# Designed miniproteins, single chains, continued (2), part 2

Each design is a single chain, and the fold is of that chain. pLDDT is the mean over its residues in the fold that is shown.

## One batch from the design tools (miniprotein)

Design m4038
Fold by ESMFold2-Fast:
Structure m4038 (fold): chain A 90 residues (1-90)
Amino acid sequence: SAQDYIEAGREAAKKGDLSSAIDYYRFAMVVGDNEQKAEALELMADVLEKKGYLDLAAEFLLRAAELYRELGNFDKADEAEERARELLAQ
């Protein structure tokens, strides 16, 4: 399931295996619903930030924000947009 991929990705990221974490989150994007896709985008942004790819991380956060707005979750959308703004200010 998408949740199983998200959990596998979180475990890979904890071990420093950032490439495997991204692969798992990509699989979650393929099989997940819109809420799970938004979560996977945020988690991929976290990995990209750790790798120093700040512009790409911000792009993924803005995509997550768009999905959260479509779902009516304005608080999560605003939070993701703020995180993207902070990354782009570096």
Scores: mean pLDDT 89

Design m4039
Fold by ESMFold2-Fast:
Structure m4039 (fold): chain A 114 residues (1-114)
Amino acid sequence: AAEEAEWRAAVESLDDARLEAAIAELRALAATDPARAAERRLLLLRALAEQLLRLLEENRDSPEVTPEELTVAVWIEAVLGGVSLAEARAEARRLGLSDEELVELAAEIARDIL
């Protein structure tokens, strides 16, 4: 809702250290209220997607950064940020990733970061 839009702007304005602190706070908050865990999880995943996008941007000119990794980061941000799922899927397909491969890779990245 409106709070998510404000949080999104705040997350984008945070430096790396403050972003890590915000992620830690969201994790702690999710653990203290199981009823709100789902809402807090989506905010946490958005913050993690922002952190991943910054890492990929820092390495954009590196031969180690693949279009697949960038697509996964954009997909996570787009889906969690409320961008059309159809647009996210179209972008993934343009890079040769199947819907199943994209979901699996996104889940693996989220699991390793969480």
Scores: mean pLDDT 58

Design m4040
Fold by ESMFold2-Fast:
Structure m4040 (fold): chain A 103 residues (1-103)
Amino acid sequence: APPVAGAGAGVFDDPEEIAAARAAVPHIRAAGPTEVIEVHLPADPEAARRAAEEALARVRAALDAGRSAIVLVETEGEVGRREGERLEAEVAALNEALRAARR
């Protein structure tokens, strides 16, 4: 089955959007065995990059264990948003590669 895509996953900078995304997490998990990895990306470029790299390592660990993974990214400022968008794209690519390798 393809990885679950839906509400609760994505890149957010609004506290209300983040709260709505978190509220959707149980619905994502009900659709299949998916790990939801929550990440906070600060406005500082160095800290944002480190947090994104740590989140990507967690995603890789989940995929190596045979589980699909999605990221819920809380961002501060423009730099955090850009790193979050990059992280989400990389996670999507890793999920696709894992599915292709299992065929």
Scores: mean pLDDT 69

Design m4041
Fold by ESMFold2-Fast:
Structure m4041 (fold): chain A 67 residues (1-67)
Amino acid sequence: MDLEVSVLEVSAAVYLTIAKESLKRGDLKTARESVEELLRISDRIEPLDPKRAKEIREEAERLEKEI
């Protein structure tokens, strides 16, 4: 719960939006790349906020199953 986590959360929201919109358009390549970035962001958040990192990772894994 610090400024660094807030910046990472904004990045996660952006990539989550890109992944969802890409899936709606059938752009599986962009959706996959965005999911990979979400997983990297979750890894970065984990030492700062492990509960939030888990939530982001689970959302990314859910989207990956739809690809």
Scores: mean pLDDT 82

Design m4042
Fold by ESMFold2-Fast:
Parts: structure tokens; C-alpha cells; sequence
Structure m4042 (fold): chain A 67 residues (1-67)
């Protein structure tokens, strides 16, 4: 599914940046874990995608302000 692909991509990105930016890595992992938990709780895939997208947007904006 699209959400499963997004979770896998977030996990891969977290691994890639773990040594250079452990804080950003931890935030990406948290978002992926939360998305997976919501899917397991039966939250509709579309709603999980919207919530995950909003959290990722906030985390990326915070990262860019820190850069």
C-alpha cells in the first residue's frame, strides 16, 4: 500500500541520517512507528496518510530552521 511504502521509506531515511543527524533520524522513526500503530488500530489508510504527512511536514520545517 502507499502508506506501507511511506513507512519503509521513512525507516530507510532514518537509517541513512542516523550518524549525521540523530535527532532527525529519531523523529523520522517516531513518525514511521506511529503510522504503523495507527494502521494496526484500524485507522483508515487515507487518514493515516494525512496525519503522517502533516507530522512529516512539521518535522521537516523544524529541521530546515535548525540548518
Amino acid sequence: SLVDGLIAHLEAMADEVADSDPEFSAQLRRIADQARALLEQGVPEREVLVRTGNELHDVVEEYLKRK
Scores: mean pLDDT 84

Design m4043
Fold by ESMFold2-Fast:
Structure m4043 (fold): chain A 71 residues (1-71)
Amino acid sequence: MEELQKKIKEATDEAQQLLDEARQRLAEQQASDPSLTPEQVERGLRGAELGAEAIRKKKIEEARKEAEEKA
């Protein structure tokens, strides 16, 4: 239980960090290139969110598989 909870938290923290980095990167790009539309920025953030969620799900599934084998 404790180890699984730790891995879930770690995966969530990693996903949050990826999102924060993506937001900062897109803000930097928008500041450097005023021709970037809000729609393009939103599309980039959406892609980052989907990627982070996929990574989080995969890590949680692997952690649960490991816990199931020990049960």
Scores: mean pLDDT 76

Design m4044
Fold by ESMFold2-Fast:
Structure m4044 (fold): chain A 93 residues (1-93)
Amino acid sequence: SEEAKKAKREFVILEGEVTLLLLNARMYLRDGDVEKAERYIRQAEESLEKMEKIYKESKPILSDNEAAQVEKDIANLKKQIEELKEEVKKAKE
């Protein structure tokens, strides 16, 4: 369906966006710029929340395999965000 194609395009774009934001966060954290790292993590969380909303709305029109792949991608991005948030917390101590 056209709605499924649109959702898949949005997932690819948002996954790429979150990935790039997390790469920037890691770079700034390594450089000791904790405040910039936190801003990029916050932006990554916002993009991921949008991805989760689109997934929830589009899940009924996705195949089981497509839904499973998106769930794995979301779970992986969530894990990366939480790991970076812990590193930021440690850097602020």
Scores: mean pLDDT 88

Design m4045
Fold by ESMFold2-Fast:
Structure m4045 (fold): chain A 87 residues (1-87)
Amino acid sequence: DVLIQVNLQLADQNIKDIDEIGGPEELKKLAEEAKELIPKVPELSTEVLQLISVAVLLYKAGKKELAEYNLEEAKKTLEEAKKKAEE
């Protein structure tokens, strides 16, 4: 499944980028949890990883408030993904 492989690579890149910038531990945890959900809930997990990617770019740009907004949106989408994975 190409979507699963692409999302696994995106998750690994996000985790690496967060470590390199010294980003928030919470953002790394979200990326790790989204990675685990990719096989069960690929579409919502993709949305979480896209939001994390945007947050990483915003942290790199020094736009902390916008980065935190995207982090909170990623948290909400991850909770939806977890709920769907349990259905």
Scores: mean pLDDT 83

Design m4046
Fold by ESMFold2-Fast:
Structure m4046 (fold): chain A 71 residues (1-71)
Amino acid sequence: DRLTDEEVEALLEKLRAQGVDPETIESLREDIEWDRRLEEAKKQGPEAVQKAIEERNKRLDERTRQRKLEE
């Protein structure tokens, strides 16, 4: 669950080398970054958590819009 930036990059590079598609790799990167951000925000308090969720939702909405255009 808790990964450093170096560990995230190493993991994603390993998956890419194993033939995992780029879309899946990008989704995993976003999920890992979100998990780390949420855990960090939980230590700061409820307002920080709400702010992190708001930023995540912005990115998620943009990705969802992009996906609908590709369908």
Scores: mean pLDDT 72

Design m4047
Fold by ESMFold2-Fast:
Structure m4047 (fold): chain A 123 residues (1-123)
Amino acid sequence: DLSIKEEDKKNFSDVLGQLSKTYVTAERSRAQAETLGGDAARTGLSLVAEQLELTYKTALEAAKKSKSEESKKKLLEVAKRAKEDRDRTVLAQTGSVDDQVDVLAEVAERTGRDIRELRKLID
């Protein structure tokens, strides 16, 4: 088990806060898209893309501020995943409604996993 140094925990907490916002936005958007269809799905993808961009920027800043190489590596991995998920979310705007719902669900699942993994590092 990897434990994070005390001085780096604040940086992980900032990223966890942003990941939680991304997760809630993705899950809510998925549920609305399943109920209301394409316009709700496209709106959800736009909102999720914005939250993923914020996650990417927050994780990059957190990595820069972190003292240990392990903290930097973990935060850069989160930034990379957020950027990849954002790019997929943007691409899904021109896809089918089913593809859009699937992408929203995938973003929620992956963001939830990141939250669980980072929480274990600081607690």
Scores: mean pLDDT 88

Design m4048
Fold by ESMFold2-Fast:
Structure m4048 (fold): chain A 76 residues (1-76)
Amino acid sequence: KEAEREAFRKVGEALRHLEQGDIDKAISYLEEALKLTTNPEAQEYLRKAIEHAKQGDIDKAREYAKEALLLIGEAI
């Protein structure tokens, strides 16, 4: 319950940092969210977001992070 709310906040911070070009901070927030959420579908989207962010594919990283945010939001 509280962990899912915290995961939601972490993904929101990650998206903000992706928009600002702070990729290392965005990856850190996504990795923190991955440890907090118990939704396996959200975990897969977060892993894809992290992978694409590390590759410099910011558009796909944002897309996958937004999907994770929607799934986590439904658990709150």
Scores: mean pLDDT 86

Design m4049
Fold by ESMFold2-Fast:
Structure m4049 (fold): chain A 91 residues (1-91)
Amino acid sequence: MSEEELRRVREEILAGMTPADRAALAALQAAFAAEWEKNKDASKEELLELALKALDALEAALLGLISNPRDRELLRRLFEEAKKKLKEELA
């Protein structure tokens, strides 16, 4: 999946979300950003592990908030591709 495809999938997911779902997503993103900052001096391997755990947790949380089957499928594809790219860049 290209950057353009990732952007399109993200836009489709966000378009299907309620304002409350979007607020919850923003709060989760802020929480993960804080955890990332806490571990900014970690090794490349530790950062990869942290990022993968964060993506897994975020995916699970968002799937809990999204009831639309299409948006759930798009979300899973988005996170699978993000994890793949992260592993490729940090391996």
Scores: mean pLDDT 69

Design m4050
Fold by ESMFold2-Fast:
Structure m4050 (fold): chain A 77 residues (1-77)
Amino acid sequence: MKEVGRKLVFELARIAAEAGDHPAVRQLVRAAYRALKEGKSLDEIIAEVERLLEQSDLPPEVKQRIRAAIDKAREEA
């Protein structure tokens, strides 16, 4: 399991908890974890998260936090 992909999934789970366990954020966490378990690349995991994020009706501050987590994952890759 890629360390950076795992850190991204954990950060998304943390954001979900802090955002009151919003269903849309939980869906992002599940999708990212599933992609990670299937051996998808970091870029593929990020693409799936970004796709779901754009389809979600999440508050701008939550979207910004998720994008920051993605950016950090890219920098650590």
Scores: mean pLDDT 78

Design m4051
Fold by ESMFold2-Fast:
Order: C-alpha cells, then structure tokens, then sequence
Structure m4051 (fold): chain A 88 residues (1-88)
C-alpha cells in the first residue's frame, strides 16, 4: 500500500465512522429514514473504495470500521457487515 493510499484509507475510514455515528443517532431517535440514508451513503463510499483502492487498503478500512461498530454501535454491527458484503 502506498503512502497516498494509506492517507485515502484513513480519510475514508473517518467518513464511514461518522456515518455509523449518524446512523446510531438516527436509530436512537427512531428516525428510520435518516438511519437508512446514512447506511446507503456508507454503501456507496464502500463500493467506490472497492473499485478504486487495493485489496489491502479496502481490508484495512473494513477492519477499522467493523472494530468501531462492534465497540460503539453494536446494534448496527450486523447491518454494517451486510453493507460491506454488498459493496463488493
């Protein structure tokens, strides 16, 4: 993985973490539409990453995102896993 790819992976990971936080806030508020929008945005970012980045960079993003979801948004972890599978 190049230093440029590493930087991109970090930025993408941070953006995905913010979307997970947004989805969690929407879930807690009972706002299904906002939750679905955040998860759909996450899926589109992951699809683009899968097409653009190396497998190594994509796997690093996935690992960090899942680790965050399991620790801070456990109720969303299964939905996040499904989105990751669908993005490939």
Amino acid sequence: MTPEEQAKAVIITMNLIELIREAQRALEAGDEASKQRALEDMKEILKEAAKTLSQEAFDEIVQQVLKFAEKYAPSLTEEVKKIIQEAK
Scores: mean pLDDT 86

Design m4052
Fold by ESMFold2-Fast:
Structure m4052 (fold): chain A 80 residues (1-80)
Amino acid sequence: DKADEIEKLTEEIYKKLKENLTEKQKEEIKNLTEDSVQKKLAEIIEENDKKYGSRSEESIKEILKKNAELGALVKLAKEE
């Protein structure tokens, strides 16, 4: 399941970031808005579709990785 794979990656990235975040980086994460997150998600999908095409395993892996990274940042931002 792709959803399960994203969730696992998100948790791994989240834990690493939470353990090693600087104060400045935490402040930058706090400034993330739902609108900016939605825009970044759309950009990730569009860029990967243009770069790799629909059959590329590389495209799928990059989308999952970038989605997981963004998800981890959003999770950190919401934990205030």
Scores: mean pLDDT 69

Design m4053
Fold by ESMFold2-Fast:
Structure m4053 (fold): chain A 93 residues (1-93)
Amino acid sequence: EEEKLKLAREIAERTVDHFVEVAKAGLEGIEVDATPLEREVQRTAREDPEKGKEKMAELAREHARYVAKKLGLSDEQAEEIAEWAEKRVREKL
């Protein structure tokens, strides 16, 4: 179980770095590789930077929760990792 938590955190850290890069590129008008959902967030960020940051943090939260649940972590553990990822994206933006 500790190994699953460690793996989930490592994946969440890489995911946070990716979402922060995509969000910053969107705010600066720089083109980077992004999914359709990430492109929608970049569009929102150009119109309303604060709303864009909020949406990117929410995407990071949902992705981290999804990965943790797929790894077989409890709902409580998945939510803790999701909250950590959301907070880290907000801190870096």
Scores: mean pLDDT 76

Design m4054
Fold by ESMFold2-Fast:
Structure m4054 (fold): chain A 76 residues (1-76)
Amino acid sequence: SMFEELLKKMKEIYEEAKKKGEGVVDRPEPPDEALEALREKLKEFGFPEEVIDLVIEALKDRLEEAAQKIVELAME
């Protein structure tokens, strides 16, 4: 499913960004590089630009809340 693939790709990109930024963990938000990489990956998967922009803006503004909601929905 598109949603499952999105979640998997988000986790992959997030973990890659964390590996690169393990020396810089003084902020709760993901690195800007991770958000940029996510945007490019979603474009490759053919997501509409509007959807990509929405996801990136939501993550940039409220990563924790969005992540919690996504995980809860995926689990339930």
Scores: mean pLDDT 61

Design m4055
Fold by ESMFold2-Fast:
Structure m4055 (fold): chain A 66 residues (1-66)
Amino acid sequence: KEELKKIKETAEKSGEEILKNPKGLTPEMAKELVEALFDIIVGVEAAINKSTDLEFGEKVREELEK
């Protein structure tokens, strides 16, 4: 879950920057947020699958790597 924590921290940092300058949202910042959200979703699904069945988490990773 250390990777998930780093992804969360990155998303929080990006969110803070946008909140401090709501009129300054750039396409690059939006792209970083979308990428961080996808990484968080992937990490959450992997963590849930790992707690239930480690093999399922690996299969999710393989599908997403395609």
Scores: mean pLDDT 64

Design m4056
Fold by ESMFold2-Fast:
Structure m4056 (fold): chain A 97 residues (1-97)
Amino acid sequence: MSDTAKRILGAAQKLFEEKGYENTTVGEITKEAEVSRGTLYRHFPSKDSLYAAISTRTTANSNDDNNFHNGNFDGKALMRYVAEHGLDAASKEIGRS
């Protein structure tokens, strides 16, 4: 029952990592996930809801095991960077872009 939602989340995460949030369309997500647009909207009523679900998922338990380190937009990666380099270094990196 949850497999379709997981497929949609995986496709959206991949596209957000490749193209960024603003450059990723619902149409591309449905094509990548191999689902209909109606199926996507049944599980996630908006692109914002989909992004929020991905962000919550990566922050709670991490899609990255320590052994895999796949380099995504995950908040856990930012927390590790802050722990290693301190808050001042992380703030400078974020603000410089």
Scores: mean pLDDT 64

Design m4057
Fold by ESMFold2-Fast:
Structure m4057 (fold): chain A 96 residues (1-96)
Amino acid sequence: MSKEQVETLVLFLTLSSSGEVFTSIKMAEKFVKEGKYEKALKLIEEAIEELKRQKEHIEKLMEKYNIPEELKKKVLEKFEKDLKELEEKKKEIEKK
């Protein structure tokens, strides 16, 4: 795989991960409205685990192909924001 192909893949995977985070949060909010707190909590916990796994995979790809530092920074900042949103949603559900 070429460096340019890896840069495109990293961007695609980062955007896909962010979309999955948004969907998981909205599904968890729906379960909370239905009184399904345990199901909502499990969904968010699984989303946190999956996002951490995706972050590790993307970091390894960026290291292997010497991806530019500016792109690495943007990707990592997006994962950190998404993780924070999931963890904040987890805390909200745990209070119920």
Scores: mean pLDDT 84

Design m4058
Fold by ESMFold2-Fast:
Structure m4058 (fold): chain A 87 residues (1-87)
Amino acid sequence: SHRNLEEEFEHIEALAEEMVENPELVEEVFKNAAIKLTKGSEEDLSPEELEEIKEWARELSELLKQDPEKAKKEAIERLKELVEKRL
């Protein structure tokens, strides 16, 4: 439902804020969120999907060190894209 989508988007924005405040956790937080939003479980993802998520998590960790605001925006956009593809 549209309400559930709005709740997920709010949660995504909160997660992005948490990643900025705790840079050491960004890879784990993003990876876990992306897995949950894609198929709900790591075991249900293809090896290619899992590797893409892991690579993106690493890239976000590096981007966060250079530009936290850009990293936050990229994390939000990527997670929202995963939610929209699920619909």
Scores: mean pLDDT 76

Design m4059
Fold by ESMFold2-Fast:
Structure m4059 (fold): chain A 92 residues (1-92)
Amino acid sequence: MKEKELIEKMRKYLEEGKLPQAVNTLYELLSLKLNIPLETVKSRPLEDVVIEAIRRGLLTPEEADLILKLFEKIGTPKPVLERVRKAIEERR
């Protein structure tokens, strides 16, 4: 399935340290999961789109943890990371 392909692609880019490619793959995944245009996803703060997908139950715990690892590696500020972590915890 396209979603599984995007998750695997994002994981591989993250493991290889290809952070811009991992972020681009995340935008594509969020566009597909939320059923909104890619340009709309890119026009919003990435963390807000991820939190929306988590709250709507569109991400598995494993997918959400992978996205959190990506945010940590790209140097996302602590307050933003805590918002994402809280959204994940509230869904467990």
Scores: mean pLDDT 83

Design m4060
Fold by ESMFold2-Fast:
Structure m4060 (fold): chain A 73 residues (1-73)
Amino acid sequence: MDALTARFGADITAYLQQRIDERGLSDEARKVVEDGLLSVANNYDDRGRVLDDAQQRALVDAVIDSAVTLEKM
């Protein structure tokens, strides 16, 4: 099992893959999104904060939107 599925579960990981595919991100941008998402989630875990499903989906959307903005620059 990869680090994303281990941390977020299958449903959130599937949502992430769907959003990446919808935005047409490159393999390089996908890797940046995946690494960024894990980094932010680990920071919340270290602070003792548990994100619910809706918060995890919002985090996915925010990271993807950031990556898309950077690719258009």
Scores: mean pLDDT 78

Design m4061
Fold by ESMFold2-Fast:
Structure m4061 (fold): chain A 71 residues (1-71)
Amino acid sequence: DELIKKGMEADKEKNIEESLKLYKEAVEKGDARAALMLGVGYHGMGKPEEGREYFDKAAELGKGGPIDEFV
């Protein structure tokens, strides 16, 4: 969650390398949102094949879903 926020902030600063690292770390923790951000990032860098793989990863992680016990 906070990793995604930091990644988005780094992306706003045009620090794509930093944002990609933060998103990858979030994906390692099972965050589907971060995988979507990586998909968009790779697609924007002219690597649609890698972007597609991360979109697929996001869908897979989304199936596991976080258990929200409070909301």
Scores: mean pLDDT 70

Design m4062
Fold by ESMFold2-Fast:
Structure m4062 (fold): chain A 98 residues (1-98)
Amino acid sequence: GAAGERAAEAGERGARLGEEGARVAREQGDKEAAVAMEMGAGAAALTGAVGLVLGRKGADASKIAEHAERLARLNEEALRAAKAGDLKKARELGLKAG
């Protein structure tokens, strides 16, 4: 259903943003921030996939879609922090997403 598809789209977006953030953190030499952002990316991907599966089975995936969108926002904020050189904030946001 539409909510499951929304969860999948948000999860894929969140995963891409978190993976990009992890690369930026690694390039700056912060392995802990990179791992935190990879965890955030993984959480977004998993949440999106779960929402898609539930939606296809006819379950209400609306709350999972909302959570996937929240994880996408956290991963986007973490990426912005990493690009700004605020690796402490990037790590905290990555952990909050993961």
Scores: mean pLDDT 89

Design m4063
Fold by ESMFold2-Fast:
Structure m4063 (fold): chain A 80 residues (1-80)
Amino acid sequence: SEKEKEYNKLLEEFRKKVQELVDEAIKRGASPEDLEELQKLYEKILEDIEKNRDSMTVEEFKAYLEKAIEELEKKIKEML
């Protein structure tokens, strides 16, 4: 379906952005403990996605992913 294609595209873009943020955190000197905290936050986000995706519109899902990126960026800023 068109909705499923858009969800998959948004999720792929999200995963790429998360990898960029993790790589940048490593480059900036994030400890193994810091990376473990980021991993736990990422896993929680993925669990929330799996639980709620089917009840979200494409626009709501996009907004959710944007907020999730902001939360990850904030966590990295607080760690470093």
Scores: mean pLDDT 84

Design m4064
Fold by ESMFold2-Fast:
Structure m4064 (fold): chain A 69 residues (1-69)
Amino acid sequence: MDARASAAALTAAAYETGGSGALGAASDKQIMARQGVPVDGATGAAIARQAGESAGDAEGAEKAARAVL
């Protein structure tokens, strides 16, 4: 449950921050999570890092990555 919620939150954050480009990168993992495929820690951390880099928030990116792990 937590990994799915985190994936959804990261996808929403990517949309708010980077628009379609960042959403596209996160969207595939979010779709997998929605279809019952768990977002593993490494995949979730990669999504969080990409979204955080787009936002320019290194500390937020690390917190998001740890929330998915």
Scores: mean pLDDT 52

Design m4065
Fold by ESMFold2-Fast:
Structure m4065 (fold): chain A 96 residues (1-96)
Amino acid sequence: NEEYEEILENAQNLSVEELKKLGFEIIEKLPLSPKVKEFLKKYINEELSSKYAIAQIIKELLFLNSDSEEAQQRRQEIESAESLEELRKILIKPLN
């Protein structure tokens, strides 16, 4: 996963604030409902404080923007969230 390694290396050179902004930009490009996009932004802004945690979420968001069947299934799971609490539970599931 050279693409993910490159993103992680670049993420180490960014501030927490810059990483959160990058995450928000990626979220806006995702084929998700506005409601779920707002939950994702709130999750990043309120629940994450470390560069490593934010970088992990950025990698997940970049995966979600792919055309793979796994990414499509993951997007459907995330779209099912009706609250920030439900989204939080979904986001901690390991990817197969």
Scores: mean pLDDT 76

Design m4066
Fold by ESMFold2-Fast:
Structure m4066 (fold): chain A 99 residues (1-99)
Amino acid sequence: SNLLKELDSAIKSNDLETVKDVVSQLSEQADSLTNEEINEVVNLLKGAALSETNAEQYDKAFGFIDLGESFLLSLPETDYSLLSDLGVVALKVAVNKVT
């Protein structure tokens, strides 16, 4: 998907506003996304959240997690395994913030 390439580029440029806009567009196409594309969106957002956690940018890390949750909840069938994976990343961000 062209939007997946745009999402990856926006994450690499550290532009959360563009990331949010691209994720919104992907959510609007939710009915047409393959399981592979859904996994790629979530993995890109998880990777971004972990990268920001390592940079001690915890609010930004939570921003990426919130986008991933909103995206998964916009799907016709929620992948609770991927949603659970995001929850684990959120817990890791929280632990790093307070430790």
Scores: mean pLDDT 84

Design m4067
Fold by ESMFold2-Fast:
Structure m4067 (fold): chain A 87 residues (1-87)
Amino acid sequence: SKAASYLAAGYLLLVAADIDPENRAEYIRGAVDAFEKARELGAPPLSPEEARFLIEKLRHYRETVELSPEDEARVDRLIAWLEEELK
């Protein structure tokens, strides 16, 4: 499905962010875009393990990467959504 394709794209962009520090902020933006689109298209909920992994990754980027205020807010919203899913 398109939702599954966007979810996969989000994870691949996070891998790219880990290995290509020069373009890291752009990959993080792309990953957040992909995860937001996957949600919009009705992607199934992540497993608790997947959600925790993604929260840790996003928090690490939030602490270590210089993001625009808009991108920071989008990352924070994605983390909040994932944390709510774990309840």
Scores: mean pLDDT 84

Design m4068
Fold by ESMFold2-Fast:
Structure m4068 (fold): chain A 71 residues (1-71)
Amino acid sequence: LVEEAREKTYEGLIKKAPKEIQEVVKEEKEKIEEVREKAKKEKLSEKELLEKLLEIAEEFAKKVGEILEKE
């Protein structure tokens, strides 16, 4: 299983998901973009950048899971 294939499949499912999930996806993308910009300015190490991205991904996964479970 390739990570790129997983990401593409996941995004495809999100596009067909309820609008609330699509909004959560947009918020996650904005947070990731902001963290990447801050990493460039602060010259964060790759490990520190990955830790921040992982934290955002964990929050996103929990929110999406809860929305899908309640639907």
Scores: mean pLDDT 71

Design m4069
Fold by ESMFold2-Fast:
Structure m4069 (fold): chain A 85 residues (1-85)
Amino acid sequence: SQEVYELLLNAAREALKEFSEKTGARLEIVDEGSSSERFTMTADMTENGERWLVTVEVELKDGQIFVRVYTPRGPIEMPVKEAPL
């Protein structure tokens, strides 16, 4: 549904923003993909003059939002959040 899509989209955007704020990396969103239960967003990150791709995967399961950030340095699990709907 559109409500689930917007929920996952917002969760992915917030995760990338939090990652950017914590690392100091500049963020530019380059692609978005979605399914009914999973949302993927890819962004170019720039830190100290070096660029790399970061992919955020968001999954809604049992009323909870699971967020993983895939970086060249490895996957990072974000804190699990309750869905607001």
Scores: mean pLDDT 71

Design m4070
Fold by ESMFold2-Fast:
Structure m4070 (fold): chain A 55 residues (1-55)
Amino acid sequence: KEEEEKRREVAFKALEAAGIPFDKSKPYTIDELFQRLWDAEDERLGLPRAPLPLP
């Protein structure tokens, strides 16, 4: 189960790096963390943060 804890910590760091708000006090599962991360990654890859009109 230490492997699961390690993966959960990695997911937390990934979420923080992606700027995804989440509560560590909530009982997230590895699948839920990755699902949220993947959803956010999909948006970040599809929607760049600077949709400003270029000159």
Scores: mean pLDDT 65

Design m4071
Fold by ESMFold2-Fast:
Structure m4071 (fold): chain A 88 residues (1-88)
Amino acid sequence: MSKEEKIELVAEFLQHLLAGSDSPEAKEFFEKILEILRKNLSPEDYEKLVEAIKNYKPSDRGLPEELKKALNLTPEELAKYFVELIKK
């Protein structure tokens, strides 16, 4: 899997997370993840991620099983997982 494909996968997950709830808690969760990603990714990788999030449109296609498991993580744990995925 290329770095670009990994960034798109993370963007898809974050868009599904954002689209799934209008609650203040879900928005705070999303914003915490983005802040950690901004601090831990290179500026170039973070800009690519933001563009991918902006251009993604949620569909009836489900999340991969590995990302569904990530929904049980804290924002900090999930953000760390995404940083490691993109940097690898």
Scores: mean pLDDT 71

